Designed miniproteins, single chains, continued (2). Designs and how they scored, part 49

Each design is a single chain, and the fold is of that chain. pLDDT is the mean over its residues in the fold that is shown.

## One batch from the design tools (miniprotein)

Design m5787
Fold by ESMFold2-Fast:
Structure m5787 (fold): chain A 73 residues (1-73)
Amino acid sequence: MEIPSSEELELNIDSLEKMAEVAENLSGGLVGRLLTEADQVVKQARAAGDEELAKRAEKVREELVKKRVEKEK
């Protein structure tokens, strides 16, 4: 089973970064789904050996966690 290409990982991370920018306008359930997707992308980027993409995905995950906490208050 092939690991996703760097181009596919970059597209997924770019999409997640854009969604994270508007996360305050999303439901908690949608933010939870984005967190799950971000965690999966981090694992895939690390499996591919792409530390730069893994760091970008981790940054998006951290931003989503912050937005989720803010929405719970």
Scores: mean pLDDT 76

Design m5788
Fold by ESMFold2-Fast:
Structure m5788 (fold): chain A 70 residues (1-70)
Amino acid sequence: MEEERRREAEEELRRAEELIERAKEEKDPVKKASLLTAAAILVAGADFLGAEKERVEELRKKIKEAIKES
């Protein structure tokens, strides 16, 4: 049970990180905002599933920085 939740949380964090990286290279502000919103939802889901707090905070910080770089 815990192993399944951990795997699901890790998958959500990996997807969020991929979306953040795509958002950094995206030139269309609407698409960039969409990617960052999706990443934020995935990070929140991973946090709910018990992902490591340090990883959750790191990705949330990356999302905020990506928004500022718009």
Scores: mean pLDDT 81

Design m5789
Fold by ESMFold2-Fast:
Structure m5789 (fold): chain A 86 residues (1-86)
Amino acid sequence: ALSAEEQRAIAEFLREHGEELLREAEEAVELLRKQGLLEAARKMEEALEELRKAVEAARAGDAEAAAEHALEALRLLAEAGELVEK
């Protein structure tokens, strides 16, 4: 389980860099769609939605929710990567 210190570190990172990360994730979804990798694009969209929730929670001061959504986004991002390898 993540410590309170780790949750706060994730929330602070998302407050400082969240907009940049969201932009990069949106660009990745568009690239996957252009390549015809529609299943991977769908998983990346799910990751992007969780990342948006993480950034919103971080901005609201909810470090626990920010960390939870960030970890789910990372899990979905890993699944999207596996789909690209097929």
Scores: mean pLDDT 85

Design m5790
Fold by ESMFold2-Fast:
Structure m5790 (fold): chain A 96 residues (1-96)
Amino acid sequence: MAAQVAAEAAAVGEAWRAAIDASLPEAAREPALRLVEALERLLSLVGPGEGLLLEGERGSPIVTGAELDVPPTAEQRALIEELRRAYEELRRRLAE
């Protein structure tokens, strides 16, 4: 299970990296790659099948599942904050 989740996260990240290389301006690529890396780490903790909603209590991720509607762990919260910072940097680069 853990190996399967990690493999799926890696495959998603690889696809996004390819799309970034093909579609984004060079100045935006580094922030976009950081965003993908943070998402890969989040997916490795939660699993892609469970999903993550960046909704609910103050934008915290809520794992969507009847048994998993619980607050994120400290590690998940740290990764979300990293994701938010990477997203802001990407937006800044795209605005330039």
Scores: mean pLDDT 55

Design m5791
Fold by ESMFold2-Fast:
Structure m5791 (fold): chain A 72 residues (1-72)
Amino acid sequence: SLEQAIRDALLEAGFPEEVAERIAKETAEMAKKLGLTDPLDIASLTGALAYRHGATLQQAVKVAKLVMDKLS
């Protein structure tokens, strides 16, 4: 699922499990609401939400790249 792919990317980027689950759920729900299907758009949204949840800029960029790789 989209949520699972985002969660796996967040875990690989070093996010704690509880934080990864919250960001993945929020990102998947928002992507669905906005009709986002492009991997780049979903990756960018994941990075932005990770940053809002207190990630460093470097972690946010890393997770966006991992999401892009998983969805491409």
Scores: mean pLDDT 88

Design m5792
Fold by ESMFold2-Fast:
Structure m5792 (fold): chain A 96 residues (1-96)
Amino acid sequence: SNLEEARKKMAEGMEAYRRGDYEKAIEKFEEAIKKAKAYDKNSKEVADALLNLGIAYAKAGDLEKAKEYFKEAAKAAEAAGDETLAAMAKRNLEKI
């Protein structure tokens, strides 16, 4: 299913991120977003993937893209009704 594929890509992205492979993490999180949106565009999985994509871009040194994705993650989290994810995205945006 699209949800299972989104979760698999998220796990692959998190593993790449932990190894310091931010380019691969970005690639996997972008794939996770695509699958999560195909499942449900208002799902918390979309917001979670966008948040992690922003974090990966910040670690890669692309602060402009990180800022864009933190804003998108906050909006997606609010649409999903996930106040904790929304707060996390907003906090990461304040650190940039």
Scores: mean pLDDT 91

Design m5793
Fold by ESMFold2-Fast:
Structure m5793 (fold): chain A 67 residues (1-67)
Amino acid sequence: GEEKEKLKKELLRLIGEILRIIGEIIDIERELEKKPDEELEKKLEELKEELKKLLEKMDEIDKELDK
């Protein structure tokens, strides 16, 4: 029982982080549309890699909750 509650809490935390990263990506994409910036392009790439890792971890927890 308690293990599933901990997994749900971790899933909600990951969803929050994912939404935050998506927001940052959108903000950077909007800035890049107005003005090219190599530092922002590098940061965008780093955020996309972080997002991929968070999505993979979220999928693993979601699969554990469905069992």
Scores: mean pLDDT 82

Design m5794
Fold by ESMFold2-Fast:
Structure m5794 (fold): chain A 61 residues (1-61)
Amino acid sequence: DLKEIKDILEELINNPDIEKQNELWNKLKKYIEEAKKDIDSEKSIELRKLLVELAQKLEKE
């Protein structure tokens, strides 16, 4: 579910707890690997869009 991925990304950005960040990062890695296996899937396309949005937010002043 793409909403779950988005929620993980938002919590990862805003959470100061390093152990919780590591848990969320490991969950995100699993979703990325699944998306890589099914590169033409609608889910893979939407995941890439979410990663681009995240990158843009992290680079914002």
Scores: mean pLDDT 65

Design m5795
Fold by ESMFold2-Fast:
Structure m5795 (fold): chain A 77 residues (1-77)
Amino acid sequence: MQSREDLVQQGIRYARLAADYAKQGNLEKAKQYAKQAADYFLQAGASRQQAVDAVRSILENYGVKEEDIKKLVEAAS
């Protein structure tokens, strides 16, 4: 069974991948990775809102545009 720490690390990894693809203009892959990131945070014990907020925070920190962040957090919800 994956540890809570491993699940959080995977969530962060997939959120960073979502940011990279969003910055490349590949919103389809970005949405896929944002959803996977949120799912990992949920498995780690976060609420849906906490998981979405974590994904949003990482996307903002990595310089994703607000219009793209809105689309990606909707996919993560």
Scores: mean pLDDT 85

Design m5796
Fold by ESMFold2-Fast:
Structure m5796 (fold): chain A 76 residues (1-76)
Amino acid sequence: SREELLERIKELQEEIAEIVAKAVAQNNQEAIAYARERMARIQELLAEYVRTGDLRLLEEVVRLLEETKKKLEELV
């Protein structure tokens, strides 16, 4: 459902923020740059969701957030 997708997005954003904070503490420029690029793309999809109401965009956001988290865990 929409509510489940939005809650999952919130959880993933909080988890990614924690990993990014760790990357910043380590001065890990590769991880920081990767996170910035990926989150910018995700924000564009969320803006499109707000405009269109298309739930498939939320599903794509969840997928990209999960991929971003996995890659950041490998980098940090």
Scores: mean pLDDT 89

Design m5797
Fold by ESMFold2-Fast:
Structure m5797 (fold): chain A 69 residues (1-69)
Amino acid sequence: AGAERVRAWLEANPDGAALYRQLDPNGDGVLDPGKVRLVQEALARSPALAGVELPDMETLAEIIREVLG
């Protein structure tokens, strides 16, 4: 499933933590829809996730909080 593939990629890639810190520099844990959309766009452009069905915005925000928060 797309959500599991995205989660595995974020867990395996240290760049995922860097991206999260860039989107939440204050470390407040607040992910607005604009921040989640930036991550979604970055994942959509990733060769490692080419052809993978990306999760919806709400599911992606949950994965980011669980893996990178």
Scores: mean pLDDT 66

Design m5798
Fold by ESMFold2-Fast:
Structure m5798 (fold): chain A 55 residues (1-55)
Amino acid sequence: SAAENAIKEAEENGKDVYSDEALEAALEAIRASEGASDGEISEAAIQAVIAVEGA
């Protein structure tokens, strides 16, 4: 799904720029949301992608 691809991209980019505290928090939110509903993980993934690309 789009959410799954967004999580994957955020994690790949976060891995390279993962030294940022904000990115660590965003990735942890995604991991916490991995068992949640599709809507919740989608929002968390989008937030992480925005944080990575916006930084």
Scores: mean pLDDT 56

Design m5799
Fold by ESMFold2-Fast:
Structure m5799 (fold): chain A 62 residues (1-62)
Amino acid sequence: LTPEARELLFEISRLTLELMGLVIDKKTGLIDEAEAQARIDELAARIDALAAELAALQAAAR
């Protein structure tokens, strides 16, 4: 892995853990359902964007 690809993977992993925490909090009623869903949707969109960036970076590195 290039340093850039490694950084993207670490960021994706961190955001994924944050998203999982929000899903658990939503299911257990620890936070507002609508607010949790909005945050989950936003994190999912950011993860998708980073995954696309990682794929493009890996394609360029070949």
Scores: mean pLDDT 82

Design m5800
Fold by ESMFold2-Fast:
Structure m5800 (fold): chain A 92 residues (1-92)
Amino acid sequence: ATEEERREGVLAMVRSLVDDAIAELKAKGITDPEEIRKAIADYFVEAAERFRAMPHPNEELAEALSRVAKLLRDQGKTPEEAIAEVERELRA
């Protein structure tokens, strides 16, 4: 795969994981945007550690997930804003 294809793959996976996390939280009755944001941040920190701990680590995906978590937790970004920022950073 090309560098561009790898970047697009990472972004697609991040978006998929955000959508899945939001759906799971809503299924549990968590509808407050701030609670969703914090829960996704915690989930992505744990997911990044799991991807790094694999026998074949996906460090690029782990880094992207860690960055989304930081934007959500430390900067109060929405999931959409965090994904847009990571996409911008990966394009640079």
Scores: mean pLDDT 81

Design m5801
Fold by ESMFold2-Fast:
Structure m5801 (fold): chain A 63 residues (1-63)
Amino acid sequence: MVKEAEELTKRAIDAAKKGNFEEAHKLLTESIKLLKEAGASDYEIMQRSVEVAEAITEGIKKE
C-alpha cells in the first residue's frame, strides 16, 4: 500500500471540502503520479478521482 499516495489523496479531499479546488487538483495529480509509479490499476486511479470529485461537490454545498 502506497502510504504517500494515500496521504496526498486525503489532503486533496480535505482541500476540496474547504473549497480549495486548485490545491485539491494539485494534490490529486501528485497522488495519481505516485500510484502510477507503484503500478496501480486504471480502476484504482479512477476511484481516487471520484472520491475527490465527491469532496468538491461537498465543498460547493458548504459555500
Scores: mean pLDDT 77

Design m5802
Fold by ESMFold2-Fast:
Structure m5802 (fold): chain A 64 residues (1-64)
Amino acid sequence: SLEEEIERLRLRILLLEAVIGSEELVAERSTNPELVAQNRAAAERLREEKRRLEEELRELEEKL
């Protein structure tokens, strides 16, 4: 159902937020510049995905 899709998407966004935080924490604590750059790039890509999912959530909520 639409309500189930919305709930799943909300949970996915929450989990993605946790992963982004983890990537940023690793980057913050790392002394290797290549690893820092890699983890920051990963966090940035995940933020872009999160923004896309948030847009999708908004569209689904408008259909209620």
Scores: mean pLDDT 86

Design m5803
Fold by ESMFold2-Fast:
Structure m5803 (fold): chain A 67 residues (1-67)
Amino acid sequence: SATAEEVAALLERAGAAVAAGDYAEAAELVERAAELARESPELAGTVPALEELARALRERAAEAAAA
């Protein structure tokens, strides 16, 4: 579906942001992916995992900003 493709593209961009050390950007991209997944019956079950990933990335962003 178009939503699944958009979610996949956001997660690919989030992975690139992580590789670059941009954890805050990665968290924002995963949060957007979770929002889209909520509106899709096929992807709604992935929302808790995406929310946990976004939370972990926010923690990494805080650590990186402090270092």
Scores: mean pLDDT 86

Design m5804
Fold by ESMFold2-Fast:
Structure m5804 (fold): chain A 69 residues (1-69)
Amino acid sequence: SLEDEIAALRARLRALAAEIDAVLDELRAAWAAGAPQEEIDALVERLRALQAEAAEVQARLEALEAEAA
């Protein structure tokens, strides 16, 4: 159902937000520890990928919510 799809997308956004927070914490720790640039770059790439997915899920959610209205 439309409600189930909206609920699933909201759950996915919450999961992505938690993963983004975890990667940000890892990035801050890596920077503070003076980690190799390759490790920092890998965390930044992962962060960008998660943010891109969150933006796509958000757009899909907004489209479905508009349809439900």
Scores: mean pLDDT 89

Design m5805
Fold by ESMFold2-Fast:
Structure m5805 (fold): chain A 73 residues (1-73)
Amino acid sequence: ASVEELVQVRDILRAFGLPVDDSLDLSNPESRQNFAKQAIAFLKGLDPSLTLTEDDVLNAEKLKKVLRELSKQ
């Protein structure tokens, strides 16, 4: 994923309720992996039946689709 796409993913998740600090360095691979793990854990906390990969959660369009489905429950 591009840094621009990761910024979109961050902003989407923040708007949905994930507490993300503006200091998060999305250009750093370790920070990116930690962010993806936090995002997956957050979403599974809302719906334990979700099966999400890091690639799924870091893709802005896939993430929007997942959040739309969660909003219907």
Scores: mean pLDDT 77

Design m5806
Fold by ESMFold2-Fast:
Structure m5806 (fold): chain A 74 residues (1-74)
Amino acid sequence: SERERREARLREIIEDAETLIEKYPENAEIVEAAQRTIELAREALERRDFSPEALGEVTRAFVEALELASEYEA
Protein backbone atom coordinates (compact mmCIF):
# COMPACT_ATOMS: atom_id res chain seq x y z
CA SER A 1 0.00 0.00 0.00
CA GLU A 2 1.00 3.66 -0.30
CA ARG A 3 1.05 3.97 3.50
CA GLU A 4 3.43 0.98 3.78
CA ARG A 5 5.72 2.51 1.11
CA ARG A 6 5.79 5.88 2.94
CA GLU A 7 6.48 4.17 6.28
CA ALA A 8 9.36 2.23 4.68
CA ARG A 9 10.67 5.48 3.13
CA LEU A 10 10.70 7.21 6.54
CA ARG A 11 12.68 4.32 8.05
CA GLU A 12 15.10 4.39 5.08
CA ILE A 13 15.65 8.15 5.55
CA ILE A 14 16.46 7.58 9.26
CA GLU A 15 19.07 4.94 8.32
CA ASP A 16 20.59 7.20 5.62
CA ALA A 17 20.70 10.18 8.00
CA GLU A 18 22.38 8.04 10.69
CA THR A 19 24.96 7.04 8.04
CA LEU A 20 25.63 10.76 7.33
CA ILE A 21 26.39 11.33 11.04
CA GLU A 22 28.78 8.33 11.04
CA LYS A 23 30.50 9.55 7.84
CA TYR A 24 30.84 13.24 8.88
CA PRO A 25 30.98 13.29 12.71
CA GLU A 26 33.42 16.25 12.59
CA ASN A 27 31.00 18.53 10.67
CA ALA A 28 28.56 20.01 13.19
CA GLU A 29 26.23 21.44 10.50
CA ILE A 30 25.83 18.07 8.75
CA VAL A 31 25.34 16.28 12.10
CA GLU A 32 22.71 18.82 13.21
CA ALA A 33 20.83 18.64 9.87
CA ALA A 34 20.91 14.82 9.92
CA GLN A 35 19.72 14.73 13.56
CA ARG A 36 16.83 17.08 12.68
CA THR A 37 15.90 14.74 9.79
CA ILE A 38 15.89 11.72 12.16
CA GLU A 39 13.77 13.65 14.72
CA LEU A 40 11.16 14.65 12.11
CA ALA A 41 11.00 11.14 10.63
CA ARG A 42 10.66 9.49 14.07
CA GLU A 43 7.89 11.94 14.99
CA ALA A 44 6.01 11.11 11.77
CA LEU A 45 6.36 7.36 12.48
CA GLU A 46 5.22 7.76 16.13
CA ARG A 47 2.18 9.82 15.08
CA ARG A 48 1.58 7.52 12.08
CA ASP A 49 1.48 10.68 9.95
CA PHE A 50 2.29 9.48 6.42
CA SER A 51 0.75 12.54 4.74
CA PRO A 52 2.47 14.15 1.73
CA GLU A 53 3.02 17.19 3.98
CA ALA A 54 4.86 15.21 6.69
CA LEU A 55 6.94 13.29 4.13
CA GLY A 56 7.66 16.57 2.31
CA GLU A 57 9.02 18.13 5.51
CA VAL A 58 11.22 15.09 6.27
CA THR A 59 12.46 14.88 2.66
CA ARG A 60 13.26 18.62 2.62
CA ALA A 61 15.32 18.31 5.83
CA PHE A 62 17.14 15.26 4.42
CA VAL A 63 17.91 17.06 1.12
CA GLU A 64 19.38 19.96 3.13
CA ALA A 65 21.64 17.50 5.01
CA LEU A 66 22.74 15.92 1.70
CA GLU A 67 23.47 19.37 0.20
CA LEU A 68 25.66 20.26 3.21
CA ALA A 69 27.57 16.97 2.76
CA SER A 70 28.00 17.67 -0.98
CA GLU A 71 29.34 21.19 -0.26
CA TYR A 72 31.72 19.84 2.41
CA GLU A 73 33.14 17.27 -0.08
CA ALA A 74 33.61 19.94 -2.81
Scores: mean pLDDT 88

Design m5807
Fold by ESMFold2-Fast:
Structure m5807 (fold): chain A 63 residues (1-63)
Amino acid sequence: SAELRARAEALLAEAERLLAEGRYDEAIKQASKAGVLGALTDPALVERAQALVREAEARLAKL
């Protein structure tokens, strides 16, 4: 569980970095992976992943 949680948090950090860089498709991919791992460990990680996906999708839709 601790290993899966650490992996989910690392994927969320990567998704946040990609979002900040304007790499929206890659941010969605990493956040989606984090959400899957988060569902096995901590609901808060799922919520963070879903928020990142929604933000990235909103920004991508404006391009």
Scores: mean pLDDT 85

Design m5808
Fold by ESMFold2-Fast:
Structure m5808 (fold): chain A 102 residues (1-102)
Amino acid sequence: SAEVEALVARFEEVHARLGELAGELVDLLDTARTPEDVARARALLAEMERLLAEMEALYRQLAADPDVPEEVKALAAGLLADHRATLATLRARLAALEAELA
């Protein structure tokens, strides 16, 4: 249906943007040396957290829809789990960097 197609398209957009932001944050964390770099990393993490919350809401809609194939639901669940793991890793990396720069 058009509604399911729109949900999938938005899920794919959020997935792609989270991947882009994760790459930006990894690059920043690899080179960060100042409190200003830490503030920028926090801003990127906050944006990723907002997008992950949107992705979770989209996943709940996909999971609740009986017209969505089970294979699509499983793929979406896997992508969501991967982004959760990436965000947790990057949050831990930022915390370690903040401790080193304190």
Scores: mean pLDDT 90

Design m5809
Fold by ESMFold2-Fast:
Structure m5809 (fold): chain A 51 residues (1-51)
Amino acid sequence: LDPRVLDAVAAALERAEPGDDFEALLREALAERYPAEADALWAQFRAAAGL
């Protein structure tokens, strides 16, 4: 798994509150940190997570 995905996951978990949509938070974190690569990194996360 790309370290940038792990960085974005950590950022999303840091922001997460009870009831939040984690996938939305992760997509937001990826778009904020790696806007040019966000879609590719999201696809990599889904593949690795078995989604």
Scores: mean pLDDT 79

Design m5810
Fold by ESMFold2-Fast:
Structure m5810 (fold): chain A 64 residues (1-64)
Amino acid sequence: KKQELAVKTTALYVIAVGFRLEGREEEADRILELVKQAIEAYKNGDFEKAEKYIEEARKLVDEA
């Protein structure tokens, strides 16, 4: 589970960089903020909350 969350956060970071290169800076910033919050929840041992933030970021990517 911990390894899976790390992979997902890395993937979202790469996608956010792609969005910035396309001029989609507002969407990139939202994704990066959610990734930051997921990492903070992860550090606090709240893996469920971390997964929630990752899913919210994933929804933004899919809806963009």
Scores: mean pLDDT 78

Design m5811
Fold by ESMFold2-Fast:
Structure m5811 (fold): chain A 94 residues (1-94)
Amino acid sequence: SVDELNEELAKIGKEIYEKDPELAEEIARLLAEGGRRLAEAIEAGDLEAARAVVEELLEKLRELAEKADEEVKKLIEKFIELLRKLLEEELASL
């Protein structure tokens, strides 16, 4: 469910913050920026633009994962997988 995905994302986000707070802040910034652009695309009824914003956000998160140590990288990769699933569920409900 969407609630279970949000809870798991919050847990992983907290673990990333505890291990690498600077990288967690960069992730939070990308999520805020991507979220705003996604909302604008959805409000415009442009599902193609919405999907493009999601793909760009996930790509930027993968780039941040490459700056992390192995343990934090695995957490970011799991976060990306769950976020993709959450966003696909939300777009499918439109």
Scores: mean pLDDT 86

Design m5812
Fold by ESMFold2-Fast:
Structure m5812 (fold): chain A 61 residues (1-61)
Amino acid sequence: SPEELARIRARVDELRAELVKLWKEYQAETDPEKRAELWKKIEEIHDEIVRLSDEGERLAA
């Protein structure tokens, strides 16, 4: 439905904004432990974006 597709797109946009913020934090961070934590969060957000993008493409077909 158009409403479901719009909801997915909005969520992907939110996650992309979070990913950009986390990338900036990761690039600025010098503490190895904090960098590892940020990297894990980046991977989790990236995986969620991929899942939602695939869902959106399936619903748009």
Scores: mean pLDDT 86

Design m5813
Fold by ESMFold2-Fast:
Structure m5813 (fold): chain A 100 residues (1-100)
Amino acid sequence: WPEAVKRIMEILGISEEDAQALLDELASLSREEIERYLRYLEEAKKTLSEEQVNTLRALLLMALAAGKDLEEALEITRLSEPGKAPLEVAKKINELMENG
């Protein structure tokens, strides 16, 4: 999927090899879900540093690897953004991790 690889490279500023590796990690998701994931990263990049966006990307992949669907993984990721209340973030992440 060369168009998605190019888009990931443009959003994240990473190599073609790293972009392909990211797509391989997302292979369980539909094309529509991958598009939603990429849109989230594009929006996050507007307000967050490259390092912060990379951290959120890693967290999303960890949630997916733990068996969460995209919506649950995105919710966990959004709650982990800089400036969120630590207690409320921790509570919500725990609830999401317990509920499958």
Scores: mean pLDDT 71

Design m5814
Fold by ESMFold2-Fast:
Structure m5814 (fold): chain A 84 residues (1-84)
Amino acid sequence: AFEEGVRAFNAGKYDEAKEHFEKAIKEDPNYALAYAGLGMVYFNQGKLKEAKEYLLKAIELAPNDPVIRSIKTFMESILPGLLD
């Protein structure tokens, strides 16, 4: 589920990526990387409120995960103050 979501996201298939990340969350509601993946999907679709909500959930679940920290830095570099 998560790996399929990453592949779909990298291929620009955001709706497919969303379905895979939602499935990963359904299988493990504490899967921080899957919430971060949904945040990236919403960010790329211009849905900034949803992007912020999912990324904040990922940070809450795994604040020291280097992948989640990288995604936070990337999103903030494009939209400064998105998470503030």
Scores: mean pLDDT 79

Design m5815
Fold by ESMFold2-Fast:
Structure m5815 (fold): chain A 64 residues (1-64)
Amino acid sequence: LKEFLKKYAKEKGYTLTDEAIEKIVRIAGNESAAKGLLDKLIEFVGDRKTITLEDVEAFLEANT
């Protein structure tokens, strides 16, 4: 799952921090859910090409 997220993010032009990956894995539990969450995070951060743990937590606070 972690390798899937790293590869998918890179294909979209984004970098995930290890802490962000850990958080996404804990929340999503599977590839389909993780991909969906990552797609939303990419939209959330926009022009920033790095997604951090802080970005994941901010997104969840705003959208859950």
Scores: mean pLDDT 78

Design m5816
Fold by ESMFold2-Fast:
Structure m5816 (fold): chain A 60 residues (1-60)
Amino acid sequence: MEERKKAAEEKWKEVSPKTLELLKNSDNELARKLAEAAEKTLDLEEQLKILEPFFEEVEK
């Protein structure tokens, strides 16, 4: 599990700054709340779960 978690963290770290900035700078308040919630958790696992659908879309 540690290796799987590390892989997810590396992927998240690669796209998270761009994804979070896009969500926070978006005119969508819902998207901003989602990004803020992820930051508040400070738990990478929880952040990935919250932003998982957006993470996949941004990667493409």
Scores: mean pLDDT 63

Design m5817
Fold by ESMFold2-Fast:
Structure m5817 (fold): chain A 63 residues (1-63)
Amino acid sequence: SRLERIYEGVKAAVDSGDPVVLAAARHELQKLSEEELEELIRLAEKDGDRRLADFLREVLATR
């Protein structure tokens, strides 16, 4: 699905730790609805990926 592709891309960005890649990921995530961001947060929590979940929560908080 579209959200699955976004999730994989954002996870790769967070895992890279590259600030340019992270900035691009933040920009793409800002285009999503709150509901879509909350779904991505739930996926990260289910995967036990705390760094990704925290990153997604920061994006949600800055809207």
Scores: mean pLDDT 86

Design m5818
Fold by ESMFold2-Fast:
Structure m5818 (fold): chain A 51 residues (1-51)
Amino acid sequence: SMAEEDKRIEEKAREAARRLEREGKFDLAEGVRDLAKGVINTVRKILEKKK
């Protein structure tokens, strides 16, 4: 499930970035990709570390 969630987050971020690029908002598109990496790391920490 974690791997699926990571792929889903990355896919959604990629789609959002492409939409922003079509609107000429390339800096925001880059920000979305960077944010997705942060979210993926947070999800991994929550699921893997098992508090």
Scores: mean pLDDT 73

Design m5819
Fold by ESMFold2-Fast:
Structure m5819 (fold): chain A 63 residues (1-63)
Amino acid sequence: MREEAIEIVEKNEKLSEEQKKGAIEALESDDRTIRASALHELLKVEEDEENKEILKRALKEEL
């Protein structure tokens, strides 16, 4: 779900504050394509299996 994806971004120590803000803004966009692109990019850099499952579910809800 989107809220869980945002929480993953906020807790990610590998992202700068600027990167976190940009990712959260993209996830909260009214444009489905922008939200899907943000989720796809987060999936590419995520290493935690549980977080990957959350991001994949959020992406499926946008498609």
Scores: mean pLDDT 78

Design m5820
Fold by ESMFold2-Fast:
Structure m5820 (fold): chain A 65 residues (1-65)
Amino acid sequence: DDEEAARAAIEDLKKVVEEIEKTGYTTPEQASRIVAAAVFATATSDPELRKEILELVKKAIEVSK
């Protein structure tokens, strides 16, 4: 189910954002997860899920500066 997959991606991305926020640094593994979530967002047909994922991706990028 795409919705369930999107939900899992959102939860994983929230974890990644919190970790990056704590360290101010993004590991290659975390960067890979952010990219995967962004790609998934562009492929999803659900505009609400897409918006939520992209918002978290944006936040992850901002905190990884």
Scores: mean pLDDT 78

Design m5821
Fold by ESMFold2-Fast:
Structure m5821 (fold): chain A 71 residues (1-71)
Amino acid sequence: MREEALERAVRFFEGFKKALDIIEKEYPDLPPSVKLRAAAAVGARVAESDQPLTDEEIEKLVKEEIERLLK
């Protein structure tokens, strides 16, 4: 269903934007490519969630994805 795909796309971009804002604040010195990759990975995880994620949960996902990319 296109409506379901659109809902997931909206969640992705909302998660991506929140993640990118957190990354810019907490990890300002990371290369832009790493910041964008981490934000996209968090956005994808938010889109796959069947429950709205809290800001604290998104912050935890940001940390996990950045740690993964730096290794």
Scores: mean pLDDT 80

Design m5822
Fold by ESMFold2-Fast:
Structure m5822 (fold): chain A 87 residues (1-87)
Amino acid sequence: GAAARAALDAIPADASPEALRAALLAAGVPAEAAELLARAKELHDRAAALLAAAPDDPAAQAEAEALHREAQELVAAARPAVEAALA
């Protein structure tokens, strides 16, 4: 409901994957969905680190794109459970 949405909106953009997982669980998101979202955050952070370390390396860009796609698939898989918790 509204309380879960407010809790999610209060999570800092720079929160660690573990802090994100804990906040999602506290908001009533199922453990499986919270784990998928924490994993997606880890992949996004890894992609950002690769691009920061080697911005002009095509291999790093390709790996970051693959990590970003995997993260998007995890978010999509978690979405129904998150939306149910936020309703």
Scores: mean pLDDT 81

Design m5823
Fold by ESMFold2-Fast:
Structure m5823 (fold): chain A 79 residues (1-79)
Amino acid sequence: SEKKKLEEQYKELKEKYKEAILEEASETVEFIGAVVKTLADPSYRPEAEEEREEALEEAEKAEELKKKAEEAKKKLEEL
C-alpha cells in the first residue's frame, strides 16, 4: 500500500539523515583541524579551503535528507 511504502521511505530517510549528520560532524572536525594547521603554517590554507568545501557539501546533503524525511512524514500525516 502507499501508506506502507511511505512509512518505509520515512524510516530509511531518518537513518540516512542520522548517517549524514555523523559525516557532517566528521568533516567539520577535519575543517577545524585544517584551520588550526593554517594558524601555525599559512601554506596549509588551500587544505583548509578544501576541507571547508567538503564540510559544506556534507551539511547540504544532511539538510536535503532532512527535508525529504519531513516531506515523507507530511505525506503520511495527510493520508
Scores: mean pLDDT 84

